# Designed miniproteins, single chains, continued (2): the designs that were tried, part 101

Each design is a single chain, and the fold is of that chain. pLDDT is the mean over its residues in the fold that is shown.

## One batch from the design tools (miniprotein)

Design m7501
Fold by ESMFold2-Fast:
Structure m7501 (fold): chain A 118 residues (1-118)
Amino acid sequence: VPEAEVERLIAELETYLQSLKNSGLLSDEEIAEIEELLEQVVRLLRAGDFEGALALLEQALEHPSPAVRGFAVYARARLLALLGREEEALALTREALEDPSPLVRGAAARAEVEILER
């Protein structure tokens, strides 16, 4: 994967987190947890540890906070698509569209649109 594509993904993840912060829907604790998760994901992505980043995000899909799960869906689906694993990315977003939380469904819809636009 080219470094420029990794940095583009990181910028898109940061943009999504800013949109979540600007929504006013998240607590300060949820924002802090997502910021910590993003920091760990960014470190792994820049190290070229894509499987480590996918595994970390898969663990976050089980988080009790819908905001953390939603971010994990968005980030993991976008990373799978970056790796050429588009069918897995779309399977993840379609599953997440069935989640009871509008935050998770919104994250899934955003990821699916961005994957299919490419």
Scores: mean pLDDT 88

Design m7502
Fold by ESMFold2-Fast:
Structure m7502 (fold): chain A 70 residues (1-70)
Amino acid sequence: DGEAAAGARGDRYLPLIKATNEALKYAKNQDEIDEISRKVAEIFRDLQTNGDEEAAEKRLKELIEEYKKK
């Protein structure tokens, strides 16, 4: 199964994937979905460049709180 093959990667990115899904649940319209998706793409690009998972997780948590507050 794909999860078994991606063990080390799954452990690394699973919290970020869960946070992304959580943020999208708080979207109320297409504009918010587009904005969340764009910001998430930027976070993942930065993560690929710098490898800072803690910074990526913090940015995703801030995004969730922003849309949860709306």
Scores: mean pLDDT 72

Design m7503
Fold by ESMFold2-Fast:
Structure m7503 (fold): chain A 103 residues (1-103)
Amino acid sequence: SMEEMEEKVEEAVKKHYEELKEIIDEIVESLKEEAEKLAEELKGDKEKQYEAMKELLEKAIEKLKEKAKEYEKEGKKDIAEALYIIAEAMEKQLKLAEEKHKA
């Protein structure tokens, strides 16, 4: 359920706040230049802005999963699990946003 997912995200964030913040900040920074370029190029085109935002969020989810896999290989399973939970929550929110956009 959404409530169970939100609870898992909250627990993961509370337990691994500093590490998760650093990883998320790094992912956001890596996508910032692409996001700024797309915002300028797609100014005034709402549909293209939506598709570009979706692609950026999909890239962020993929980067979170890549970081989770790296931490898992290092034996940091708790941090890896936290990153997978966040990625799964983001995927679920993206699917809900897609359904609302089509309605």
Scores: mean pLDDT 79

Design m7504
Fold by ESMFold2-Fast:
Structure m7504 (fold): chain A 100 residues (1-100)
Amino acid sequence: VEEKLKEIEKLMDEIEAALEAKDIKSFLEKLKKLEEEIQELMDELNLSSEEAEIAKQIREKLIEAYDALLAGDIEQAMAYLEQARELLKEFLKKVSERAK
């Protein structure tokens, strides 16, 4: 679990860096990896529908950030990324508390 949490945080940092660099390919690649790691963590810990809903919201905010980036609205893209990061922080906290 600890290793998965660190990988997820690292992937989020890499997604942020790709968005700032306007690297669409890296952004999509890291987003897919983040979704895979979150799904594996959900399966491993038998997470509730409430944690699944937070994971869905993270995905939706990351897609909104991507759409804003494609539209050339970098400020909006960064705002959605920050919202995704806060949701991820909440998700990881809940997962960490359940793992104890």
Scores: mean pLDDT 77

Design m7505
Fold by ESMFold2-Fast:
Structure m7505 (fold): chain A 95 residues (1-95)
Amino acid sequence: SALDSVIEAIDAMMKELGISPETVAKMYLALAKRYEKTSPTVAKFYEELARHFAEKAGVSYEEMKAAMTPKDIEEYIALLEQYNKKLVELKLKKG
C-alpha cells in the first residue's frame, strides 16, 4: 500500500541519517494538524504515520498531540520538507 511504501522509505531514511522515531512522529502529526480542516482524508493518512512512529518511539500520541504548539507545527513541517529533499537526493545518487 501507499502507507506501507512510505513507512519503508522513512525507516530507511531514519536508519541512514539517525533520525529518531519521535521526531518522525512529530513531523507527521504537524502535517495531520495542517490538513485537519481542509482534507480529512489526507490528515488521517498523516495521523496513521504519526501514530505508527509514536508507538516505535514509546511515546503517547495523545500527549504528543496535546503538547504541540502552532510554532512546533511550522518547525516540524519545515524539518519534514528538509528530510524529503534529502530522501530524493539519496535516491538519485544511488543510481
Scores: mean pLDDT 82

Design m7506
Fold by ESMFold2-Fast:
Structure m7506 (fold): chain A 75 residues (1-75)
Amino acid sequence: SEEERKKKLEEELAKVKQDISDHETRRINLANEAEKAYKEDPEKANELLTEYFIHQARIDYLREKAKKLEEELKK
């Protein structure tokens, strides 16, 4: 049914938004950890920055997915 379709899309959108929030939190923590590590352990700082950019790429992907789900909900 149309109601079941919308409910499924809303549930998927909620999961995507939660994933974005989780990756944003991890990204912020990684940036803070990298800043603290920079002077004492530059290699660790570089590892943390690499993980930061992986989370940034995931956020970008998930934001595009959220936009598509929001567009489907308008139909």
Scores: mean pLDDT 87

Design m7507
Fold by ESMFold2-Fast:
Structure m7507 (fold): chain A 79 residues (1-79)
Amino acid sequence: MEVEELLKLAEESKNPYAQQLIRLIARAVAEGRLREALDAVIKESDNPEVQKGARVAKEALDQGLSPVEAAKLAIKEIE
């Protein structure tokens, strides 16, 4: 399941901001509200790296990439 792949990706990341963002993405995918959750992070997050990662993930989704691929791009942006 996509949620399991996302949680594994978060555990494999060594960057705490990437881990935080990917866990948020996993939960949002499970709840069917991924774009809404990313918009909230972009608007409300105190961390500019997390905000930038969320923007990259949202742009990837808008281009038709899967949540897992969007998460991988966000990790690369933060790391």
Scores: mean pLDDT 81

Design m7508
Fold by ESMFold2-Fast:
Structure m7508 (fold): chain A 59 residues (1-59)
Amino acid sequence: SDEEKARKIAEETYEYAKSLGKDLSFEDIYRYSLTLLALGKSEQETLKELLDLVEKGLL
């Protein structure tokens, strides 16, 4: 399900952000992941986009 995919994406994004010293909202990452999946992005595309946003300091 998209909910299961979004949870996994949010977990990986959250842990990556933590490794960079960032304390992001898990719930916000989860909701954003759900939105991207609902718009037709794949699990891999969604994860890549979120990790890129973390690296750019936009998350």
Scores: mean pLDDT 86

Design m7509
Fold by ESMFold2-Fast:
Structure m7509 (fold): chain A 85 residues (1-85)
Amino acid sequence: GAQIDANIAKLKQIISELESSTDDDLILALAEEALSIAESNPSNQDVIDLAKKALLIALKKSTNTEIILKLIGLVLQLLGLELDS
């Protein structure tokens, strides 16, 4: 539906912003937004796949250990949503 299409478009924007970002605080904020979208749409595989991609890009780009540990926590939360589907 229109809401799912909007959420997919937002996740694609988040992925683009993550690919261009060098700020660990912004990377974490974008990753948290991606997970929030996935949590509101846990049965939609396209949303889960895009959120997963966003979190993995965030992990790849982060350099701060505390931020990396928080991102690992977000990845585990996303995997929990996928397993409950």
Scores: mean pLDDT 85

Design m7510
Fold by ESMFold2-Fast:
Parts: C-alpha cells; sequence; structure tokens
Structure m7510 (fold): chain A 76 residues (1-76)
C-alpha cells in the first residue's frame, strides 16, 4: 500500500529527528518493502548492519530486520 508506505516514511523522518537512527532505518526499510523497491530495501538493511556493528551490537539484529522486511514485502 502506497498510503501505508508514506506513513512509514513519515515515521522514519520523525525517528531520525529524535536521534533514533536504528528506528528510522527500520521504518524506511518498511516503506521500501511496501513499494517493492528491493534495491533501496537492501541498501537500508546494509546501513542498519553497519550502524549495529559501529555501536557494538549483534549483526543478528540486521538479519532479523531483513527477514521481517522480506515477509512484509511478500504479505502485500
Amino acid sequence: SEELAKRYEAQAERLEAQGDKIGALLYRGRAYALRGDTEKMKQTIEELRELLLKEGKSPLMAVAAEQSLKALAAAE
């Protein structure tokens, strides 16, 4: 749904403004998944993986996000 994708995009912008970079990337990825923009979705997952590594967090969080986003894209 394009309307839902726009809402997720707006939520990502709000989270980014609040300094929640991880949350912003997750919602941005959801918007791309709903639009079927596979390349931008993959880029967002890679950015999330790099951010998690920089913060000393487990890369398994990025794997979980990727699986969740692929499921969302398939559920359209």
Scores: mean pLDDT 78

Design m7511
Fold by ESMFold2-Fast:
Structure m7511 (fold): chain A 73 residues (1-73)
Amino acid sequence: MSLERERQLAEQRRQQEVEQLVEQGRALLEQSLATGDSRLASEALRLLAEAVALDPRYQPLLDEAVREIEAAR
């Protein structure tokens, strides 16, 4: 029986997905702020929102990204 192992592997996979989404979202956010490209800003927020949906501990990062984009208007 592998129920505990399946849960552990699912948790590890979810954590890896969150880390990738955060990394990509931050990179796009930095590019958006440097270039003023609102499409990059939208994509960055989408990736960070997906990360928050998987791990709510990243909510402050999303909140900061929203504030930075709004301030850069």
Scores: mean pLDDT 80

Design m7512
Fold by ESMFold2-Fast:
Structure m7512 (fold): chain A 119 residues (1-119)
Amino acid sequence: HMEEEKRRLVRELAELVLSLPAAADQGMTPEQREAFFERLRDILERLRKLMKPGETVEAEVLDPETRQPMRVTARLISEDEVELVAESPAGHRLRARLVITDGRVELHLDRETPASRAA
């Protein structure tokens, strides 16, 4: 049951992170941005209570933008840091680093495309 709860939270986290590029393209209001980061904080607080530092949880989610199946891996780096990696069958990779600093969530995104599409 604990493992299923962790996977549920990781799926929710991945869905939020993967939706951010499309939301930004549509123009987020300050209120929408605040709600987004509040939800990220809520999920991270729940995950850090269930996971141990160094623990890894795997899940699968559909990319809301492309509808491609994504393999998601979340790792608790420390009590205040989570790394999320989402990878499509086509080799598109999204890496997100989420850090809790002074009660605030910071999100760092790194998007990789296959070399043949990036060059």
Scores: mean pLDDT 76

Design m7513
Fold by ESMFold2-Fast:
Structure m7513 (fold): chain A 83 residues (1-83)
Amino acid sequence: DRAQLIALAQKGIDALQLADDTKSNQELLKTMVELNRLAAASKDPAIAAAALDVATTLSKYLAGLISRDQAIAQLQAQIAALQ
């Protein structure tokens, strides 16, 4: 589950780096759905909380509350904390 969470956070970073905003937003929304599913299914409360934190970072970016660079930096920090 930790490896799956790291992979989903990395997919979020990859989506944020796409030049096509429509494709970027579609991949971000898809990644958020998978993060919420992981949080609901996880038997580890720490992994569930971390998955929701990653989803919240993506949600803040989509809502215009943080920049792309801020979102990428937060996701990189979240990945580092999971390693």
Scores: mean pLDDT 86

Design m7514
Fold by ESMFold2-Fast:
Structure m7514 (fold): chain A 95 residues (1-95)
Amino acid sequence: MEKAKKARELLGHAIGHYTASQLYAAMGDDAAAEAAREHAVREAEEAVRLAEESGDYKLAAEIARKAAELARELGYDDVAEELEKRAKELEEKAK
């Protein structure tokens, strides 16, 4: 249960860094925008790992889906595809 809570918190942090990356990009701070994007995708991947380790495969699948959406919006298409595949595997385990 503790890992499930941390997974949700990390996904929230990833979304926060995504929002920050958009603001930095709008301000012309490309370096800060890139750093925020890298933080966002790393936090999203860690959220999926913690959710999976929690044994709540339904939650892990939901977090993996959201993480994949976030990675795609950030331009990490390869990461998004891997997370979409992981989400499918987790959805099967949740049945």
Scores: mean pLDDT 86

Design m7515
Fold by ESMFold2-Fast:
Structure m7515 (fold): chain A 74 residues (1-74)
Amino acid sequence: ASQEEIDEFLQKVEERVQKLMKVAFENNVPEETIKEFLARVQEVIQRLLEGKISVSEAEEEVKKIEEEFLKIAN
């Protein structure tokens, strides 16, 4: 992937994570659950930066992680 594609992906993920963190705090989600969510997202980002997955694959994995987190947070 190009650096521009990676930068756009990271910006979108950061924005979505920020919104999810707000929802988590409003719904008293356990700190451990929040840490696990952030760790899973970071693992996907690391694999993307290492060239192990494409931006499209990273987006799919992050979306699944976000959906699982929202089920706990809402």
Scores: mean pLDDT 82

Design m7516
Fold by ESMFold2-Fast:
Structure m7516 (fold): chain A 86 residues (1-86)
Amino acid sequence: SLRERFERMRRRAEEEIRRFRAYRDGLTDPRRRAMIDRDIQDIEILIEEAERYLERGDEHKFTLFMLMVGGTITTMERMIEADRAR
């Protein structure tokens, strides 16, 4: 179901957010920390909006926000991996 799909995404996002926070805590640059905090807040907002559209039965907007959550997480993962490889 769409609800089960959402709940799986939310659990994965919560795990990734914990990893992003751990990475942020290891950074010495306050600007870089603030950028990661903003990206985390964006993910949390997108998750809330996805759930709101799911509850309203708006499958189209739900799917768009689900894709935005996944895209934001993937972009952050790639940036962190690139930074660690330096």
Scores: mean pLDDT 89

Design m7517
Fold by ESMFold2-Fast:
Structure m7517 (fold): chain A 74 residues (1-74)
Amino acid sequence: ATYTNVYVFEEAGVTITITVEGNKITVTVEKDGKSATATFTASSGEEESEKLREAVRDLLRKLGLSEEEIETAL
């Protein structure tokens, strides 16, 4: 199945877009006109959730967010 979810974290000014295509998950993070994208695969909903959290944190760090800002956004 294919679906797209959009999450907006107004406190950090971050938009997170998640697209799921079968076992393939694509995450795009946007802040202050900058964007970063990661793609991964997951075989279960639990694995998807764990990999998604890790990917979002890594992408937010790439966009220059502090650990405090990342904790607030997640």
Scores: mean pLDDT 73

Design m7518
Fold by ESMFold2-Fast:
Structure m7518 (fold): chain A 57 residues (1-57)
Amino acid sequence: TTDDLLKRSRDLYNKSIDLYNKGIDYFNNGDFDTSNNLFNQSVNLYNQSVNLGSQAA
């Protein structure tokens, strides 16, 4: 259903934000490799969120 797609989209968006925030923490601590991996995962989940949200429209 549209509601299921929107819920999944929001869940992925929230996970994206969590990974992004973790990435900032690692970046600030000088762990750039872990930070880059977390940012890449965040972007991937964000794109999945947008795709599911657009399917709900």
Scores: mean pLDDT 87

Design m7519
Fold by ESMFold2-Fast:
Parts: sequence; structure tokens; C-alpha cells
Structure m7519 (fold): chain A 71 residues (1-71)
Amino acid sequence: MSAQDTQEAVDSMIRLARSLADQGRFDLALQVLDAAKQFVQQSDAPASVQQELLARIDAEAAEIRARAAAA
């Protein structure tokens, strides 16, 4: 899997998680983001790319957790 393929897959998973959160399905949204983190960690992407993607996923997860706490 290329770094580009890894990034595209993560972008798709983040989009899905956001859609699930918009439906009030916060636990499922967070499960998708946890799967995305595992996917990045198991990828052949360079460490710098993995760090960037993990930071994006963590930021998205923090936003979803904040929304869930407010609901």
C-alpha cells in the first residue's frame, strides 16, 4: 500500500466517522477512527506520514468526543 493509498483510505474513514457523528452515532464514529489509527500503524507509509495521519485522526476523535459529551 502506498502512502497515497493510506491517506485516501484514512480520508474516507474520517468522512464516514463524521457522517456517523452527524447521525448521533458517536460510539460507532469513534470505533471507525480507532480502526483508522490501527490501519495507519499497520501501513507501509513513512513514519512522518503516519504521524501526520494519526494527528488528524486524534483531532477528529477529540471533536467527536466533545460533541458526544454535549449531547
Scores: mean pLDDT 84

Design m7520
Fold by ESMFold2-Fast:
Structure m7520 (fold): chain A 73 residues (1-73)
Amino acid sequence: MELEVLEELVAESEKGKVVVTASVDKETGQGYVHVEIYDNEGNLVKEGVLPVPASRAVLAARHFAREIEEELK
């Protein structure tokens, strides 16, 4: 798997940090949204990867970043 990063979005608050990365696998053309949630000490507490159409990967990443940012309030 050879991932090209299309966009990386970071949201930070006193509760922690979320990193949402939109990428495409250059070998298959499959898009992915990778979500990483860190606590306020910098420990990875939750991680998920969602396969999405490459054409929608950036839009999906932006949507997830907005939703998780609201949870960090």
Scores: mean pLDDT 78

Design m7521
Fold by ESMFold2-Fast:
Structure m7521 (fold): chain A 60 residues (1-60)
Amino acid sequence: VTRLKIILLFHKISLESNEFLIERMKANNADPALIAQLEADAEHTREIIRELEEQIKALE
């Protein structure tokens, strides 16, 4: 379980970094296609986080 909690923490940190980058890029009128790709990556990370939380819950 501890390993899954560590993996969860790193994914949460990665998500926060991606969300910050997306906000910065939007503020600077960056390429909408690039922003959309980063948003898709962030959503994928949220799905991984949800799956990890479910796995941890099932083990506890």
Scores: mean pLDDT 81

Design m7522
Fold by ESMFold2-Fast:
Structure m7522 (fold): chain A 104 residues (1-104)
Amino acid sequence: SEREKALENLQRAAENARKAAELLKDIPEAKRQAEQAAENAEKAIEALEKGDVESALRHAGQALVNALNALRLAKEAGAPEEALKQLEEAARNALRAMEHLSSL
């Protein structure tokens, strides 16, 4: 279902953002944005589990913004390629979650 796909993409977004945050220990502002991306993806999951699709979509959108901010800051600071890949995956999964949520 579209709901199951949204949940899967939100779970993946949170996981990718958490992995990125661990790799960004030496870039505090990028780490903070990555942690916020994970937190907002987790809030989107909670909202969706409660049947609040509108709040889930808003939180997923915020997770995307935070992941993209983290990616920009990480690139500027010369972060490891693995951190950049995790942030790109977090943003991609958040966007896919938004597409599935919009179909509910």
Scores: mean pLDDT 92

Design m7523
Fold by ESMFold2-Fast:
Structure m7523 (fold): chain A 69 residues (1-69)
Amino acid sequence: RVLDERVQALLALGDRDGDGFLSDDEFDALMTMVQLRRPAEAFALADVDGDGTLSAAEVAALRAALVRP
């Protein structure tokens, strides 16, 4: 819910199928990009609280929003 704009931006980075979701492999690739800050904006999009750290809860929320059930 709180991730709508961030979800869309991250989906644009990782979604190769254009189906509106990421596979587990695509999500893992996206998380690698986020951690390497490539692009730098990817970390900012994943850091929901803006506290400069990517928590396990933030990763879980992004996975739930981006990865197809």
Scores: mean pLDDT 68

Design m7524
Fold by ESMFold2-Fast:
Structure m7524 (fold): chain A 104 residues (1-104)
Amino acid sequence: SLEEMLALLQKYASLPASKARELVENGGVQLLADLSLHPDPEVRDLALEVLRSLVLNPAWQSQLSREQLEYVLEVLREAAARSTDPEVKAELEELIRKLEELLS
């Protein structure tokens, strides 16, 4: 159900910060990180977009634990190492840098 997965990811991108807690408590952030390694580039790109929006929003950041941020950082480092697309790699490296700043 690729179509259902893409629809769910788009819905996550539109969630207000007040719904962030439910997403975080249900492992949604870890799932989004894992989907950044998905074999389908459309799924990877959308997951990265949603994850970036969530992680870089200060209201959403307050819902994320240090352990969740560290998990996301580890997965995104793996995604960057596997990426052969210079544009995607640059976006991953930017998000990695922002996560490292949040954890320092």
Scores: mean pLDDT 77

Design m7525
Fold by ESMFold2-Fast:
Structure m7525 (fold): chain A 90 residues (1-90)
Amino acid sequence: MMEKLRKLAEEELKKAIEEGSSLEEIVGRAMEALRFGVITEDEFLAILREHGVSDEVIEEIREILDRYGAGPLTLAEMNRVIREEEAKRR
């Protein structure tokens, strides 16, 4: 049932944030929470911003979400964009 999956996604996201998990892990769990309607797109982007993702990358991620929705293709593209930004920072 969708309600059970939404509850699990919410709990897993909260746990990842509370335990200070990696950005990649938080992004993955936030994407599942977004996919199951636990959080809004704006709340998802706010979580990324709070965990060090730049405003330029946030806008790029918003465009990816608008094109593909919350799913595996979006997650793969987001991880690529975040990794590219990390590589540029050195």
Scores: mean pLDDT 75

Design m7526
Fold by ESMFold2-Fast:
Structure m7526 (fold): chain A 58 residues (1-58)
Amino acid sequence: SAEREAALRAYFAEIEPHLTPRQALEVRRWIDHVVRHEPDTPLEVVKAAVDRIIESSA
């Protein structure tokens, strides 16, 4: 949904300045994938996956 996509984009914009370039790229790819292929994924599930990407790339 457009509302969910906007929420995911807003979430990324908030965290992006705190990420390394590598982390930002991986997180952006994941969010783009969710928006394109799994738009009904709950925001909490997306955030959990993002946290795992950040932790594995630290």
Scores: mean pLDDT 80

Design m7527
Fold by ESMFold2-Fast:
Structure m7527 (fold): chain A 55 residues (1-55)
Amino acid sequence: SEEVQKALEELKTLKPPIDWEKAKKYLRALGIPIDDNENYNLFKFYLVKKLAEKL
């Protein structure tokens, strides 16, 4: 969907310091569940960002 593509592009453009609320918003838009463990959410974010950068 266009919303998923937009979320992927926005996520790819995030640079440190990361706006973590925006990062979680994009993860939710991609259908990625947000965990209670913030370290796991951070891991998921960087994994998805790296995958998106390769596409």
Scores: mean pLDDT 76

Design m7528
Fold by ESMFold2-Fast:
Order: C-alpha cells, then structure tokens, then sequence
Structure m7528 (fold): chain A 60 residues (1-60)
C-alpha cells in the first residue's frame, strides 16, 4: 500500500544518503520512513506498518 511504498522509498533514500556521507539527509529520510509506518499502523494496515519499520531499521 502507499504507506509501505513511502516508507520503503524513504528507507532506500536514507541508506543512499548515509553511504554518500550525508547523515543529515539520511536522518530526515529515516524519520519519513518511521512516520509512514506509524500512519499505516493508525490506518490498520499492519503489513505496511511492519514493512515500514523494517525499512527504517535497515536504513539506520
């Protein structure tokens, strides 16, 4: 769903930014991934929430 897609995209961008040495951008993307996961959980989309949390964890 859209929350999982947003979280996974943000997690990927966070990992890319961290690898490039841009910790500030990485931190912002991790935050967006976490926020998307929370929105999914609030909407009752537990699968998207789980995927979003995994994306955040992988990013940093």
Amino acid sequence: GPYAEEAERAGRLAAEAIRAGDGAAGGKHVQKSTEAAKRAEEAGDLESARRGREASDRAG
Scores: mean pLDDT 72

Design m7529
Fold by ESMFold2-Fast:
Formats: sequence, C-alpha cells, structure tokens
Structure m7529 (fold): chain A 79 residues (1-79)
Amino acid sequence: LDLINQAIEKARQEGSELLVSALQRFQQEYQAGRLTPSLVKEVTELLRLYLAGKLSSNEAALEIDVRLGVEDIKRAVGL
C-alpha cells in the first residue's frame, strides 16, 4: 500500500495522469475488497519495477488498466 502512494507521487512528478488515475482506481478497488490476491501480487510487482526505473509510466499504466479491465468484465458477467 505504501508502494502505491510512492508510485502515485512519482507519476505526478513525471506528469503521467494516466498512471495516477490507474493507481487511484486500483487503490479504490483494493480497499473495496474486489481484487483477487493474484491481481494484487501482479500489480505490486509492476509497482516495484516502475519505482526501480525498469518500467515506464506508460507501460505501468497500460499493464494496470488491462488487469483492472479484465476484473470489470468478470464483475459485469457476475451481475
């Protein structure tokens, strides 16, 4: 969770509004208990790579948005 806040701050400093939005949405879904443990682990690894400078803000935003989009589809089918 502290990793998410660090990533949001770095994304704001880089001017990456897409990554800021993706991370804020991920945080909201996590707090609502709607994310699977595997998805939380995958996004956590993406944040570590981004914070280490091994993943760009655009790459991180895309990877997170795709994963959240899959969860949205699963939820829509279940409703």
Scores: mean pLDDT 79

Design m7530
Fold by ESMFold2-Fast:
Parts: sequence; structure tokens; C-alpha cells
Structure m7530 (fold): chain A 100 residues (1-100)
Amino acid sequence: EALRAQMHAHWDAMDTAVRNGDVEAALAHVDAFKAAMLAYLREKGILTPEEEALVDGFAADMRAAVEAGDLQKLSNLAIAAELYLVGLEWLRENGLEPAP
């Protein structure tokens, strides 16, 4: 819960930094968002090499969106990351394993 709140805070700060033209601050928040997401997966016991690679992919796409000033893509990526976490949590709570 606290780690998900950190992810939301870093996404909000990232969006604000891009809107202000502060690319360096926005990129720092991408790194912090990634770190919080990895920590969340580790805490839930679901951090696998496959999940780590997917998080790396989200961070890379967010970095590209920040560098391009593409706020819509950045917003879509944040939503996709949230839906991904909700999906993994649902699978775990219902005793289902992620696809191999």
C-alpha cells in the first residue's frame, strides 16, 4: 500500500515536471517509480526475472515519453502499470499463478 502510494506520488511529480519543462526532474521520478514498483513486487513475493524485465520495459517507455514530451503516452503507461499490478494482485489473492 505505501509503495503503491509512492508510485502514484512519483507519477504525479513526473507529469508536473514534464509540464514545467524539467526533463531532468521527470527522469529522476521515472527511476523512483521503477524502484517503488520493483520493491512492491518483491514485497508481494512475485518479483521474477520476467516481471523485472516487464518493469524495465515500462521504465524505458516512460523515459522515452518524458524525453518526447508525450504526456498522453506517459499517462497511458502509468495506467498500464497500475492495471498490471491490480491483475497480479488479483491472481495471487485468488490462488492463481501467473502464466509461465
Scores: mean pLDDT 78

Design m7531
Fold by ESMFold2-Fast:
Structure m7531 (fold): chain A 80 residues (1-80)
Amino acid sequence: SKIIVTGTLTFEDGSTYKGTFEVVSEELLQSLDDPNLVLKGISREEAEKLKPGDVVEVTVGDVKTGEVKKAKLTVEKVEI
C-alpha cells in the first residue's frame, strides 16, 4: 500500500519546510516536492502509526550534494 505523510520539518536553525513524503522502503521517505530530498529515521511500520500532531526526529538528506541535517517532522496528516 502507498503511505503519504504531510508535515513540516523544523531544522536546528529554526527554519521550516512544509512538504509531502512517500514511504518508498522500510527505512526511507522520498519528498514528492523535491526529488533530491529524502527522510531517514521513520520506518514503514512507524509511518503507518503516525497521527496529526505527532513530532518525530528525522534525518534530512540531499542525494545530489550528500548534505545531511537533523530536523523534527511535525505530522499534519497521513494517507494510506
Scores: mean pLDDT 85

Design m7532
Fold by ESMFold2-Fast:
Structure m7532 (fold): chain A 56 residues (1-56)
Amino acid sequence: SMKAAEALAEKLGISLSTAQSIVDAIEAGDEVALEVAAHDLGVSVEELLEAYREAE
C-alpha cells in the first residue's frame, strides 16, 4: 500500500495523500473514484492501474 502510493506519487507528480486515496480506490474496486481521479489528473484509469501494478 505505502510502496504503491509512493510509486504513484512519483510517477504522476502528485502528493502522497492523493496517491494513497487512489491506491485505496483501486484496492476497493471503486471505478467511479478512479474515473474522477484520472480525469482530474489528465491520465487514463489504465495508467493508474499500471502504475499500481508496477509498484507491487
Scores: mean pLDDT 81

Design m7533
Fold by ESMFold2-Fast:
Structure m7533 (fold): chain A 62 residues (1-62)
Amino acid sequence: TDAAIEAAVDAAYQRHLDWLRENNQWSPELEADLEKTKADIIKAKKAGDKTPPGGSPFKPTP
């Protein structure tokens, strides 16, 4: 469902932000870019894209 897609992508997004903060790699610009990427991923998933929400760019060690 759309709600399940949104929840899964949001969980991956939050995990990646936590990792960035713990590793001193977080920045406001990066968070803004990731927020936009999150929205794009949700739209793509709703359109039938099967790419996992935990894939790039939300991997902890990019």
Scores: mean pLDDT 71

Design m7534
Fold by ESMFold2-Fast:
Structure m7534 (fold): chain A 70 residues (1-70)
Amino acid sequence: SLVDELRAELSRLGEPLRSRALALLEQHADDIDAFLAALAEEFGVPLSVLREYRDDPAALAAFLALLQRE
């Protein structure tokens, strides 16, 4: 499932991003759109940008890792 792939990809991120992202995923596991909206608020990213990665867990995790380095 997308949620299982997201959990696997997010688990490879560095801290503190990994723990924060995984907590949001667990909180919103039944609704990917709610998860993306929560992620957008938490990390200060436009929701429209995160929606581009909706169906690509690896690309989403890579984007979040790059965002943390800025």
Scores: mean pLDDT 82

Design m7535
Fold by ESMFold2-Fast:
Structure m7535 (fold): chain A 79 residues (1-79)
Amino acid sequence: MTLADLTVAREDVGPDEVRITVDASAAEVAKIVREVEAPEMEAAGGTVEIVEQTETRVTVEYRHPATGAVVREEYVAAP
Protein backbone atom coordinates (compact mmCIF):
# COMPACT_ATOMS: atom_id res chain seq x y z
CA MET A 1 0.00 0.00 0.00
CA THR A 2 1.35 3.42 -1.04
CA LEU A 3 0.11 6.99 -0.54
CA ALA A 4 -1.17 6.93 -4.16
CA ASP A 5 -3.42 3.95 -3.26
CA LEU A 6 -4.97 6.05 -0.45
CA THR A 7 -5.45 9.28 -2.44
CA VAL A 8 -9.06 10.56 -2.51
CA ALA A 9 -8.38 14.05 -3.92
CA ARG A 10 -5.40 16.10 -5.13
CA GLU A 11 -5.16 19.91 -5.34
CA ASP A 12 -2.25 21.97 -6.69
CA VAL A 13 -1.80 24.90 -4.27
CA GLY A 14 1.43 26.12 -5.86
CA PRO A 15 4.05 25.15 -8.47
CA ASP A 16 5.98 23.08 -5.87
CA GLU A 17 3.17 22.43 -3.38
CA VAL A 18 0.27 19.95 -3.49
CA ARG A 19 -2.52 19.18 -1.00
CA ILE A 20 -3.64 15.54 -1.03
CA THR A 21 -6.69 14.18 0.77
CA VAL A 22 -6.12 10.56 1.81
CA ASP A 23 -8.35 7.78 3.13
CA ALA A 24 -5.99 7.21 6.07
CA SER A 25 -5.12 8.74 9.44
CA ALA A 26 -2.20 11.17 9.75
CA ALA A 27 -0.37 8.48 11.80
CA GLU A 28 -0.85 5.93 8.96
CA VAL A 29 0.41 8.48 6.39
CA ALA A 30 3.52 9.19 8.52
CA LYS A 31 4.14 5.42 8.83
CA ILE A 32 3.89 4.91 5.03
CA VAL A 33 6.24 7.89 4.47
CA ARG A 34 8.82 6.44 6.89
CA GLU A 35 8.50 2.77 5.85
CA VAL A 36 7.79 3.02 2.09
CA GLU A 37 8.36 6.50 0.60
CA ALA A 38 11.53 7.52 2.48
CA PRO A 39 13.49 4.27 1.86
CA GLU A 40 12.55 4.34 -1.86
CA MET A 41 13.50 8.02 -2.30
CA GLU A 42 16.72 7.64 -0.27
CA ALA A 43 17.74 4.55 -2.30
CA ALA A 44 17.46 6.79 -5.41
CA GLY A 45 19.67 9.47 -3.76
CA GLY A 46 16.84 11.85 -2.83
CA THR A 47 15.57 12.93 0.56
CA VAL A 48 12.24 12.84 2.40
CA GLU A 49 11.46 14.93 5.48
CA ILE A 50 8.28 15.11 7.54
CA VAL A 51 8.20 18.85 8.35
CA GLU A 52 4.84 18.84 10.19
CA GLN A 53 2.61 16.18 11.74
CA THR A 54 -0.72 16.83 13.49
CA GLU A 55 -3.71 14.56 14.22
CA THR A 56 -5.20 15.39 10.78
CA ARG A 57 -2.23 16.49 8.60
CA VAL A 58 1.26 15.41 7.57
CA THR A 59 3.45 17.77 5.51
CA VAL A 60 6.33 16.12 3.65
CA GLU A 61 9.16 17.64 1.62
CA TYR A 62 10.63 15.48 -1.16
CA ARG A 63 13.95 16.30 -2.80
CA HIS A 64 14.45 14.80 -6.25
CA PRO A 65 17.81 12.96 -6.54
CA ALA A 66 18.62 14.02 -10.15
CA THR A 67 17.33 17.64 -10.21
CA GLY A 68 17.55 18.69 -6.54
CA ALA A 69 14.00 20.10 -6.88
CA VAL A 70 12.01 20.23 -3.63
CA VAL A 71 8.26 19.48 -3.68
CA ARG A 72 6.03 19.93 -0.62
CA GLU A 73 3.07 17.59 -0.22
CA GLU A 74 0.43 18.19 2.48
CA TYR A 75 -1.56 15.05 3.31
CA VAL A 76 -4.93 15.74 4.92
CA ALA A 77 -6.50 12.73 6.62
CA ALA A 78 -10.08 11.87 5.78
CA PRO A 79 -12.14 10.58 8.74
Scores: mean pLDDT 78

